# Designs tried in a protein design run: designed miniproteins, single chains, continued (3). Part 105

Each design is a single chain, and the fold is of that chain. pLDDT is the mean over its residues in the fold that is shown.

## One batch from the design tools (miniprotein)

Design m11650
Fold by ESMFold2-Fast:
Structure m11650 (fold): chain A 69 residues (1-69)
Amino acid sequence: MVEERVKAVNDVLAKWKLPDPGPKLLDLVEAGAYEDAANYVKEVYQPVVGEKRAQAVAKDLENALKATE
């Protein structure tokens, strides 16, 4: 369900204390484009948390989204 995927996104962002990056992330998640969603998160948060943390957030998000299947 889209609702479970949205919850997974919000839980990951809350875990890492990151702001909502806007509607594009949810559009990718709703489309089932988990790899694109992970890459988008990495790109958006790299300037905020650095490359290493952005990669960790992207991996957590991809794993959380796959767990909703």
Scores: mean pLDDT 79

Design m11651
Fold by ESMFold2-Fast:
Structure m11651 (fold): chain A 94 residues (1-94)
Amino acid sequence: MQARIDELQARIEELKKRVLDLIKNGGSLKEIDELMKEVDELRAEVEALLAEHPDDERLRELEMELGVLEVALAVAKVVRRKEEEKRRRLEELL
């Protein structure tokens, strides 16, 4: 089971890098939605392992990291939608 936790940790670290790159380079709403789906899938796997190993501190830490990524992606999505609204309003005024 340790190997599976190590695999999940590696996948979450790679996902963190992709989220940071998206925030830095300004990804599309579609890219944000795709990353949010990957976070949800990883969260389901972590929750399943936590049901079997409820006292595992590493799994709890991974769950918390996934929660932070979900919040970051939700904020990025709100920012992108507001930028689209600004663009649409400028087109309406011209």
Scores: mean pLDDT 81

Design m11652
Fold by ESMFold2-Fast:
Structure m11652 (fold): chain A 61 residues (1-61)
Amino acid sequence: DREAILAELSKDLDEEERAILEEIAAAPNAQQAMHIFLRRTRDAPLEKRERLGRAVRALFG
């Protein structure tokens, strides 16, 4: 489940975005994952934040 989701999401992400996604996926729960996401994407373009936000929801939703 998570492995397949990560593999699918990774194909739509840049190398740096994949690194952020991996850190998010390692979070102990959805709330911590969202905290990491918000911190790591604070200065990111809207489209990058949207892609990573969808990934967080897919992994923890």
Scores: mean pLDDT 77

Design m11653
Fold by ESMFold2-Fast:
Structure m11653 (fold): chain A 67 residues (1-67)
Amino acid sequence: SISELVEFIKSTPKEELVQKVKEILLEMLPESQAEADVQEFIELYEAEKYEEAAKRFAAVLNLLLQE
């Protein structure tokens, strides 16, 4: 659920979370697109838009929760 993803975002240290998101995105996307998506995730995180971040990055965050 989105609530579980929001909780995961809030409970994981920012540096660790960003690194894990980047690693998954680099496996799925070209480097330039992965870098742009990581930057967007950081911007949403720093704006405290956790629900929007969880919705936009749900696929990546769900993969991290299953590992």
Scores: mean pLDDT 83

Design m11654
Fold by ESMFold2-Fast:
Structure m11654 (fold): chain A 90 residues (1-90)
Amino acid sequence: SMEDEEKLRKIKEVLSEEEFEILRKAAGLLAAGKSYREIGEYVGLSQSTVSRIVGKVMKATGLSKEEIGKLLLEEEIREGIELIKQAVFK
């Protein structure tokens, strides 16, 4: 949707490429509602660093932690489908 595309753009605008990659790696844990401590342990960052990164996204998008995770997972599925289409149907 246009709303999802706008929110993804806002996420990429407020995060560095490194911070965005960290969120992509943590997307499943975010969607599952895992704590910032658990997410930090998984990505090798402090709880405060994870909270800061996610907090920037929440402020920019108005999304919850779980909604951010779901949005990132949905984008990964969409990108995967598009890559398959390019390989098979182009």
Scores: mean pLDDT 84

Design m11655
Fold by ESMFold2-Fast:
Structure m11655 (fold): chain A 71 residues (1-71)
Amino acid sequence: SSEDAEKATIVDILDGLVKSAEEDKRIPQDGVDEIKKEVDKLKKELPTASLDEVRKKFSDIAKKYRDLLDS
């Protein structure tokens, strides 16, 4: 379904974001660990979460990453 395709795309983007956070020396390790934890939680909830819930969590994780870069 288009919803399953969008969820898969969001996961791929989040995996790329985790790699970027791990490679960015400006981000402290506790910040990287927190992002990884939130991505893992989203992946665990993915089969039962609505697309709107997944989009909201994606937005929250992306904001957290941006806030860590701006610190």
Scores: mean pLDDT 85

Design m11656
Fold by ESMFold2-Fast:
Formats: C-alpha cells, sequence, structure tokens
Structure m11656 (fold): chain A 87 residues (1-87)
C-alpha cells in the first residue's frame, strides 16, 4: 500500500501530466481508498482543489471523472495496478 501511495504522489507532483493522466490518477486514487477502507471525501476534495490551483480546471475535472469511474470498479489490487499503469 505504501508503494501505491508513493506512485500516486509521484504522478501528482512529477513530470508533465495530461488530462488522461489526471483521469487515471483519479481512478487509481478511488481504488486505493476503497482497498484501504478509507472513505474520505475531504481528501478527494483537497486533492481536486490542489490540482485545480496548480494545473487548472480541466485537470481537476479529469481527476474527478477518473475518481467517479474508480468508484464503479471492484476494489482489487489488479484494478488498482491497471489504473496506475495508465499514468
Amino acid sequence: MEEYREKIEKALFQGPLTPENFEALGEAFALYLKITGEDSPAIRKAIATFIRNLYGEDAAEAFEKGYQKGLEKEPTQENLDESLAKL
């Protein structure tokens, strides 16, 4: 789990990110929270606000879209790994 968190944090803070990367990030983050049993709307909103402030509204919308898509998936490590591979 710590390895997944580090991957998500690196994707958020390093390299040029496309809208597709932000959508994959949102999906991975939702799956990570479901797997860990953390229901945290506050953390989701904080990250979306952070993305909006640094990368703009389109990036934040892509993240939120990915997050919603991740909520619809089974909370399995395989689904999380697949979402992280899209980053």
Scores: mean pLDDT 75

Design m11657
Fold by ESMFold2-Fast:
Structure m11657 (fold): chain A 83 residues (1-83)
Amino acid sequence: MSIEMQVKAAENNINILKNVEVSDDTRKRIIKSLGQLMVNIARQDPKKAAELRKEMEKMSLSMDKSSQDEIKRVIEEVDSVLS
């Protein structure tokens, strides 16, 4: 998958988490997918990963505690790659 396609997939997953009511199972699967995409983006395009990381952090503030904790783990992993 190209970096452009990975970025588009990550943006789409963030949009779904922000704007679409999904089941807990679907939500967990999307967050897991987003985590994998974000690590790959951070390795290939650190600037774009930093932008998406900020969007994820803002998004997490409106989510339930369990989702916030999952997103926080993804952000910590991304920050480790960007360091």
Scores: mean pLDDT 83

Design m11658
Fold by ESMFold2-Fast:
Structure m11658 (fold): chain A 78 residues (1-78)
Amino acid sequence: SRMEELIERLEERFESELSAIVPQSPEQEAIVAEMRRFFEEALERMRKAETEEELLEIVREAFRFADAALDEIAALAA
């Protein structure tokens, strides 16, 4: 389905984003691990979504979480 295609592309994007991060400290490694767990949970929630609205809410939550996590990683690098 179209939703399954979207979820597959989001999974690829999440993996690409995570793979681009080269953690420089144990603290950064912990954040990357937390991001991976969150993305895995988000993808499972997306697969169980019964409406497009539910799927889009999960997508927004996932990207908001990613932005916050990346900001935290950047702050640790400063």
Scores: mean pLDDT 84

Design m11659
Fold by ESMFold2-Fast:
Structure m11659 (fold): chain A 88 residues (1-88)
Amino acid sequence: SLVSQKFEEAGLLILETLREEGPLLKSEVKKRVKEEFPELSEEEINKLIESMVKSGILEERKVIVDGKEVTVIRLTEAGIEYLDLRLA
């Protein structure tokens, strides 16, 4: 479906961005996805990230930055392997 294809494209954007730039704030990841896929809702973007975390492709971690708790997203080893296989 078109929705499934958009989710795959948005997921790939997340993986490529995190590979290039390293770990990012969850808010920044969501912002990047919304800029490239403005048709995706906040709920759909949250669901996409949640599914990628549950599949072990991404890791979500709470960290303290300047005394404030923030959520950081990183690419896992499994996520790197998945991306490398897909781009080969």
Scores: mean pLDDT 84

Design m11660
Fold by ESMFold2-Fast:
Structure m11660 (fold): chain A 106 residues (1-106)
Amino acid sequence: SFSELSEEQRFTILSLLLEGKPSPYLADPNDVTPLQRLLNYIYDQGFLKYTSYQTVDGYFGNATQAAVLEFRYLFNLAVDGIAGPATVEALQRLLGDADYDELVPL
């Protein structure tokens, strides 16, 4: 669960998902293991259809970048109000209300 992560880890993952790159505020900017685990969770929930399941190796490689871009595409559709209410509700449940508010400054 995203809620089981520390506040620093949650902020880092949200920054990576939003920007599509490692945050300079990471304790280790090359360790994306929490992001890869979150992407695998999102994959298991059926949100990722075009990118592969992540190897949790802690490195921001092509597979991790592709999954982040697919998630950001889905997120941008939700932010722009293009995604249906069921998709928005599912993303809110996945991330938690407080985390979604940081991603959706609406």
Scores: mean pLDDT 60

Design m11661
Fold by ESMFold2-Fast:
Structure m11661 (fold): chain A 90 residues (1-90)
Amino acid sequence: MEELLQRARELVDRAEELLEQAKKHINSPEALKLVDEAIRAAGEALRAISELVAQGHRTPEVDELARRVARLLGEAESIKKKYEENLKKQ
């Protein structure tokens, strides 16, 4: 359990860092790569969180990590759509 919880925390933190970097580079090709990396890290975090919940470890900390992952995935999708719309208008 402790290893899964620690892994989930590290992956959420990494995804948040990558998404913040993507926001700083929103008008460049690097933004899309950073968003895809953030989605990947968030997906791995979600898998660890789902495993914790399946084991009955649905604590406030696990619920908070799940909310952070949901927010990150929503933001990443929004950034990706903006990037794709900008490419379509060119």
Scores: mean pLDDT 80

Design m11662
Fold by ESMFold2-Fast:
Parts: C-alpha cells; structure tokens; sequence
Structure m11662 (fold): chain A 107 residues (1-107)
C-alpha cells in the first residue's frame, strides 16, 4: 500500500535526523547540545504524529527517557564523550522500536 512507503520514508528521515543530532552533540557545549537534541525529538514527534501514532508515542517515550538521562549524567558530572555514548545507545533502542512498528505494519 502507499502507507508502507510513507512509514519506510519516515523511518529513514528519523534515522538521518538522529545521526545529525549526535554529530551536533560532539560540536556544541553540552548544555546547548542537550537543549538542541530535546527540541529535535519534539519536532520528530510532531512529524511522526502525522504518519503513525505508535511511532510518535515511541519518540515521546524516548524523549522523556533522554531528558531524565541528561539530568542524571549532569548530576554525576559525566564527560561529553560519556553523554554522547549513552545518547547513541538510547537512539539505537528508539530506532529498533520504530523498525519493529514499521515491520509489523508492513506485514
């Protein structure tokens, strides 16, 4: 169906944006990077909500987890490298969950 192409395209765009956000985290001061990646996930949620509500819900849950993770890592005086590594792991989990939603709907 035409819906299948929209879901696959959405996943690709989300993957590209998350990759860009990780690169930004390495180039910006950590406070600015944290703000940018949270605002980016809010934008991704808004985009995803127009395509599929389950994908949007997954993005929202991971945005909440990311906010908690960033607050915890700041409290623990984590290095920028440690923050980027933990955020990348969280993004990999988000992408796996979105891929599972896409795969189920394309059956």
Amino acid sequence: SKEDLDLESALTLIQMQLQADLLAMRSLPIEDAAKEVLESLDSIEDFASKIDPEVAEAVRRYREELEKLLAEMKKNNASQEEVVERVQALYDELLDEIQAIVDEKLK
Scores: mean pLDDT 84

Design m11663
Fold by ESMFold2-Fast:
Structure m11663 (fold): chain A 74 residues (1-74)
Amino acid sequence: MLEEQLELLRDALLNGRHADEEEAEFLKPLEEAMKKGELKDEQVELARELMEKNKENMKPEELERAKKLIESIK
């Protein structure tokens, strides 16, 4: 379940394309932090920026799920 949500967020942030090495390196600590519930402000802000940039290419359901995940981060 959590892995499925992280995969959905990853796909949304990448706009459905294959991640390059730099993007993969960024996503790994984000996914690990989300699993532990220990996200730093910098990671939260970057996730929001990537979501905002890709929101127009996301389905309404996917966008709402991504927003929900980011809002759940304390």
Scores: mean pLDDT 60

Design m11664
Fold by ESMFold2-Fast:
Structure m11664 (fold): chain A 85 residues (1-85)
Amino acid sequence: SREQQIEELQLQSLELLEKAKSYLSEEELEKLKELMEKYLYLLAQGIRDPKLADELIALLEEIKKKYPELGPLADALIDLIEQAR
């Protein structure tokens, strides 16, 4: 269900954000958090924003390239975001 999909996205985003605190700068972490919160808020409202999804995926891909240790968690989120399109 969409509710289950949103809950899974919320849990995976929290896991990434917690681990990311050890790797990302404060500015990078805040940007990731803001984009994730905006994306999840709109998704919970039943609003699909392709541009926001693309922007979030692009940021996650950049994070994977810069911090390979975050790769598996970023990949899991990218997969869930693509499934939610």
Scores: mean pLDDT 86

Design m11665
Fold by ESMFold2-Fast:
Structure m11665 (fold): chain A 67 residues (1-67)
Amino acid sequence: SLDEDVEAFLEELKRNIEAAKKIAERLGVPYDIELEVKVENGKITVKGKITGLPGAGSTDEVEFGLG
């Protein structure tokens, strides 16, 4: 069902965030992330804002999709 697909997607997203956090920690890169989840036409999309990255020092927008 859609609810189960959403739950599975969120669990995978959580794992991906934890992996990214570990990578950032190994590189000594601080960051913050904000997520917005939308469901449209049977597809799940996530828009994220990442801040605190050195170099850019600004907000980066990333889009994820379930398919």
Scores: mean pLDDT 60

Design m11666
Fold by ESMFold2-Fast:
Structure m11666 (fold): chain A 98 residues (1-98)
Amino acid sequence: KEKELKEEGKKYIEESERLLKFGREASELSIRYAKENGVKASGYLMAALASETGLWMLSRQSKLKGVEEAAKYNEELAEESRKIALETLAEVKKIDEE
């Protein structure tokens, strides 16, 4: 039972790390597009926000399976993803307003 929870936790951690990387890539592409074109790319911004939602869902699934450590880690990554998305929105808005 304890070994099963540890293996489940590892899967949730690996998936959450993939979602965070996706959010970071979407954020970078959004800023790059805005700088090159002088306008925001809503698709990239939405992709960055979607990674936060996915991470919160993984946190809830981990909690339902009793993997509290993985749930907390997924929650922390969701907060990091949110900060990246909000910073991206602020930077793109500055470029768009120039």
Scores: mean pLDDT 68

Design m11667
Fold by ESMFold2-Fast:
Structure m11667 (fold): chain A 64 residues (1-64)
Amino acid sequence: LNQQQSDRLVEFLVSLGISQEDAQALVAEFQGDTQALAQALVTRYKLKDNPKDIEKALNKVLEA
């Protein structure tokens, strides 16, 4: 990931209620693997959204 993509992912994760520190750690851990990140968000943070919908949103954030 470039810095701009990483920054956009962090801001998106913060908008979901995740702390900025945790969001930065998640982006570093998953390195643009949006499928694995989406699954981690559901399992670790108990998001109500379908993992496939979260993955789709993450991919849009990276493409912007």
Scores: mean pLDDT 81

Design m11668
Fold by ESMFold2-Fast:
Structure m11668 (fold): chain A 82 residues (1-82)
Amino acid sequence: SMEEELEKKIFELLKEAIEVAKKLYAKYSSFSPEQQEEALKLLQQIDELFRQIGENKDNKEKVEELLKEIKKLIEQLKKLIE
């Protein structure tokens, strides 16, 4: 079902976000204060968008939009870490 497919995408992005957060934590002390601030802002934005998914579970179009936004933020965070 579309619900099952969206749920799968949500959990795949959650797993990716957790993996990236763990890598960030491991490297955090080696970052500049500016890089630390940027990384935390990106994590906060990702967290807020996942919260919005929870608030919009009945709106599949909105969930797909939010998933695309989260994916972009995760890619930005990955580039910052590497």
Scores: mean pLDDT 86

Design m11669
Fold by ESMFold2-Fast:
Structure m11669 (fold): chain A 92 residues (1-92)
Amino acid sequence: SLAEAVAAFRQAVRDNAPVEEIESLMERVFELAGLLDEYKKVREDSKKAREKIKNNTLPEEEFLEVRKKSYEMGLKLSELTGWRRAPYTELE
């Protein structure tokens, strides 16, 4: 259930579990909340934007849109888990 996934995520964060375990549990929370496709798209778009920043090819409008969607995804994780800040800050 979503509640069990949230509890597992919060416990892993408290136990200082490896980043890959926390990320897997975070992805599971989004999956059970029906947000997996949105989360994966935001993560992919953020990765592409970082590559474009490195190459000085990122348009300002694309930068603002990616930043907005990353912020919104971080807020959704906070609302789902009761966690003030996600351990994965790249979603901000």
Scores: mean pLDDT 75

Design m11670
Fold by ESMFold2-Fast:
Structure m11670 (fold): chain A 63 residues (1-63)
Amino acid sequence: EEAERERLIEEYRLGEQHGRDLAAWADRQSKLATPEQQKVLDQLRADAEKGIEEARAKYEALL
């Protein structure tokens, strides 16, 4: 129980970090993007931010 909870917390924290890295990457690409690419980057950033929020909520629920 305890070990499984700690493993899940670590997985969700890694998911949050991955989402943050992805959002930062999209922000950097946006500065050089065409309008068509910008639509894809906007969606990617929104998905990444949602993933960060979901991951954070999941591991916070396990604390």
Scores: mean pLDDT 80

Design m11671
Fold by ESMFold2-Fast:
Structure m11671 (fold): chain A 117 residues (1-117)
Amino acid sequence: LLLIHKSVIKYRKAIEKALKAEGYEIVDTKIFSIPELKNTLEKGIEKYKPDKVIVAVKEDDDLEAIGEVLDKIGEKYPSVEFDILVVSESDNLEKAYSKVMKLIKKYKHIKGGGILH
């Protein structure tokens, strides 16, 4: 299951192409804003019963607010793994990578992540 933040909706096709190239089968793609994230996640997980949820966000989004929601939902749905995909418009990929690694370290239910540039 793929969740795309409204800030990166223009990259939807590129995100879906990149994930399919990595071997993911995308059962559905949902667009979200942070206030809607919890409800969008619960609805998607209940409907599709995915083994993994990938959350695509912009580097400058409120990544901590997103991580808090993912951890809370992960406690309710412990069989579901979360990965975070950070879309970077910056030439500084080290900064984007550092943000991904901090999220994985800080939030128990974020199991992996990547960068799209």
Scores: mean pLDDT 78

Design m11672
Fold by ESMFold2-Fast:
Structure m11672 (fold): chain A 66 residues (1-66)
Amino acid sequence: MSLDQQVQQQIDDLLNSHPSLTDKQKEEVREAGGRAALEAARRGGSPEEAAQAMLEAVKKKIKELE
């Protein structure tokens, strides 16, 4: 799989581990990840750095919602 597919799979696995989240909250988590990835890329980060930023933002947002 591409890096993007691997990261999306990890995000899906994280969201599936938190079944208490509503569909709206899952959207908020995905949006937070996307924003972090874009910010990392804007700073000249590598695709791997953007992927890591996305995963960290997803984990942080899940924690904020729980």
Scores: mean pLDDT 79

Design m11673
Fold by ESMFold2-Fast:
Order: C-alpha cells, then sequence, then structure tokens
Structure m11673 (fold): chain A 82 residues (1-82)
C-alpha cells in the first residue's frame, strides 16, 4: 500500500492547505514543499531538516493529525536514506 514518503508528504500538504490563512501556515507549506522536492532529488538530509521544521510548526499550531503524518514522513525518509 502507498504510504511511501511522497504519499505522506502529499497528505501533509492537503492538511496544511486546509488550515486558516496565517504566516505560520505559509511557512509550514513551504517547508513541506521543500522537503518533497528534496526527496525527489534523493537529498534526504535536506528533506529531514525541512520536515523537522514543519513538525515544530504543526505542533505550535496544535494539529495532531498533521503532526502524526509528518512524524511518519520523517520515518519513511530516514528509512530511504539507508
Amino acid sequence: MTEDAFDLLDRALELARQLPNSPLKQELIEHIERARKAVANADFDTAIEHLRRALTLAKQLNRPELVSVLERAIEEVEKAKK
């Protein structure tokens, strides 16, 4: 089943885009999009850094579903790095 890093990142983008408009929402979306681009380039270290920033923002916004998806995305990217 397609719970690869790209599927999780696309799900995270969908959840982030549903948030009320704010500077924090735009920063969150930017980090998820940069992480997705880094995964596409096999730049897993850069992807993990952007995902950790996105995770911090999701926690600050108190979005538990988005936090869960981002934590799973980090795990899948870390597995792909090996």
Scores: mean pLDDT 84

Design m11674
Fold by ESMFold2-Fast:
Structure m11674 (fold): chain A 76 residues (1-76)
Amino acid sequence: SRDQAVVYTAWSIRMIGLVVELKLQDNPELEAFEQKVKEYIAEINEKIKAGMSYEELKEEVNRVLDDLEEQLQTLL
């Protein structure tokens, strides 16, 4: 939905800002975190292309986003 897209966009902008800040600080753990993010993005994109239902996809995406945010916070 549009509301979900707006929330996701705002979250993505915030996460990008935090990642940029960590890169400017030359944090050596960031590379492993970036690799994990790429793997999750690829996995979710494949599920979207496979036609997974919105409800199932939403649950999986929210779980992944919570995990990524928790891990990113441990690097700050």
Scores: mean pLDDT 70

Design m11675
Fold by ESMFold2-Fast:
Structure m11675 (fold): chain A 69 residues (1-69)
Amino acid sequence: NVEEDFARVAEEAIAAARGNIEKVADPSLSKNEKTAYAVAAMLYASLLRLAGREDEAQELIDAVKKASE
């Protein structure tokens, strides 16, 4: 079932986005590396919006903004 497969991929995207957000806050990484992880996390948030999971997408966006400050 494509819908079930898409839901599974969306859960994997959430996990990946959370890992990227942690790296945005990592003081040992360069500014360029942190920017790349922030962009990746935002792309995962966009995938969640396409899946109809807008609240979770917004939570990830807010977390990226917080970690980037």
Scores: mean pLDDT 79

Design m11676
Fold by ESMFold2-Fast:
Structure m11676 (fold): chain A 70 residues (1-70)
Amino acid sequence: SDEELRRKALEIARRQGGLLAKKVEAKTGLKPELTIEVKGDKVIITATAGDVVETKELDISELVEMLRKG
């Protein structure tokens, strides 16, 4: 169902947040703060450590389409 695919898409977004956090930690040597915001069809993931801020944006609809193909 579309509801199940959307839940899986949000789970993928959370995992991508974890990967971004690990990347920022490896770059800075500091444990980052991770923020995940859902704004309409977009998931905005931000990892902050000291003066380093990295952001990723994901489209829920694109993730749902990828899940339908896999």
Scores: mean pLDDT 82

Design m11677
Fold by ESMFold2-Fast:
Structure m11677 (fold): chain A 94 residues (1-94)
Amino acid sequence: SHMQEEIRRLVLQAVAHAILGIGYQLDGKNAEAAKQFYRAGLLYVEAGKLAREMGDLDTAKEYLDLGRFYAKQAEKLGDTALAQKALKAVDEAE
């Protein structure tokens, strides 16, 4: 379905941003890493919302949990404002 293809696209984009975040973190670029983890988190939230619309509640939970995980990674890197924004998006999607 078109929604399954959209979910796959969102997840692949989230993974790409997560990989960039890890790369920046290894280079000590915490602000850039936090922005990438924030983007990964929001993309997982959107994927989780679409999975919920399809009635796939297990997949929705998995993607929302990943969204929360990356929001917390941004917080650990010192970007509490981006982290709070991403965590709010996760909570509103649950």
Scores: mean pLDDT 88

Design m11678
Fold by ESMFold2-Fast:
Structure m11678 (fold): chain A 67 residues (1-67)
Amino acid sequence: MPSPSPEEAKKILEKEKEIIKEIGSNKPSIEDLLKELKISDEEATELVKKSVKEGKPIAEILKEKLE
């Protein structure tokens, strides 16, 4: 599989975040943290790398990291 760039990682995270929001995840703690952190280039790249390495969806890795 191609190694995602930081830019691509951001797009993937943005899509995941949108899906979580649409599902009705109106949980201030998680959503507020995501907005406050503004998913930096470093964070986006780390999450994508972990997703590939751990075999877990990005949303699950993000949840584990923030919780």
Scores: mean pLDDT 60

Design m11679
Fold by ESMFold2-Fast:
Structure m11679 (fold): chain A 78 residues (1-78)
Amino acid sequence: KKKEIQELISRTVGLVLALLGTEDEEEREELEKELEEIIKRLEELDEKVAEEARKIKEKALKDAPGVIEWLEKKKKES
């Protein structure tokens, strides 16, 4: 369970980084869809982690502050 959650968090970090780095709307839609699937899986395993990932996804899509800080924290943890 913990290993699976860690793997999903790592994928979430990668997808959020890709989402922030792309200017292509089609690529953004694909990344958003993939991120949503991962968040759904996280909701089944750990609701708190899923909620954190969902908030970061929404902030990344809206270009809101706090996303870079979250990414830096997660990269240092891995």
Scores: mean pLDDT 76

Design m11680
Fold by ESMFold2-Fast:
Structure m11680 (fold): chain A 74 residues (1-74)
Amino acid sequence: MMKIFKTPTEEEIEALVAIFGAYLRSHPELTREEREADVEGFVATLKEAGASEELVEKARRRLEAVVEEVDAAS
């Protein structure tokens, strides 16, 4: 793949995942389907920004764990 600009660092992605995870936890009114859609939107944004497949997968796994945690607490 061609990179036009600097790819987000792992540290930057971890910070964004933490912020987005906090958002998901603070909105218990959202359904599981809405949270899953929000996660897919976030993952798509990282992919479009040129993040590596490993970093995208790591972000997805962390956010899927948050969705499962919130769903289990419902």
Scores: mean pLDDT 76

Design m11681
Fold by ESMFold2-Fast:
Structure m11681 (fold): chain A 79 residues (1-79)
Amino acid sequence: SMMEEERLRLLEKAEEILREVSDAIEDGKVPEEYQPVVEIVRAMLERIREVFAEKGPESPEAQERAIELAVEAAREILA
């Protein structure tokens, strides 16, 4: 389905952006103090990818779990 392809494409784009931010920290363009934020977001994206692989990205359960994981990551970053 086009919706499944779009969700996977958005996940891939988020992973790509995260790699760019990680590279910017390594290159000294972004403060190293943001490295823990990158690690939290990376763990979140990996868990979302696992959920999509297990349940399918169109699954209501997968969508709900992805939102939960994003909220958990946001709370951890803001703590």
Scores: mean pLDDT 82

Design m11682
Fold by ESMFold2-Fast:
Structure m11682 (fold): chain A 82 residues (1-82)
Amino acid sequence: PPLTPDQVQQQRDSMIQFVTDSLSRMPDDSPLRPTHQQILQLIQQQQFGQASDVFQQMADQNPSNQVMRDMSTRLRTIQQSS
């Protein structure tokens, strides 16, 4: 079922928090830093489909990282509910 507007807002805020926390824990020279900054910007602009695509690309490059795949799925659900 599609998410309610309140659920979309809550999921968006949760995703912003997750990406922000991930960035704060990354070393400054991390090759993933520019990609996470791009994801944060896309989520803030409500471009959830594009943010989902970026996480999916990261998941494909790191198939053992279920978190990236789960994040892609969550953003896709937000995009389909918006």
Scores: mean pLDDT 77

Design m11683
Fold by ESMFold2-Fast:
Structure m11683 (fold): chain A 50 residues (1-50)
Amino acid sequence: DKIISPAEGAYPLYIRQSDGKIVASPALIEAVRSGQLRLSPAARAEILAS
């Protein structure tokens, strides 16, 4: 699966905290929910949980 990095300008990265909790922008969460952004199942679940 393809992840779009901030260096390529499409989406900001989420912030991973020391206990594994993710904080992500609403736009990133919407892109993941809509299927526009392809991620591993684990990464997708982490972003959607934020």
Scores: mean pLDDT 57

Design m11684
Fold by ESMFold2-Fast:
Structure m11684 (fold): chain A 85 residues (1-85)
Amino acid sequence: SPLVERALELAREAIELDRAGDRDGMQERLGEFMRLLGTLPLSEQIEVLREAIELAREAGQEDLARLLEGTLRDLEERLREEERR
């Protein structure tokens, strides 16, 4: 999906900005990532977040990975609620 590829591109840009110490740039790109993510089906949001978390960890950006893990937990809980309906 072009939207999935764009979301992962935004995640990579946020990770690079975080590594460079550009906190404002990282927050802006992360905001764009989160907005685009919210337009995807829930299952694709979860898969994109898992990929983004792996990329952040591979880059050594543990705080960013932890932030994304929080979002992933919230989405996984929402998916479980939908599966119960």
Scores: mean pLDDT 86

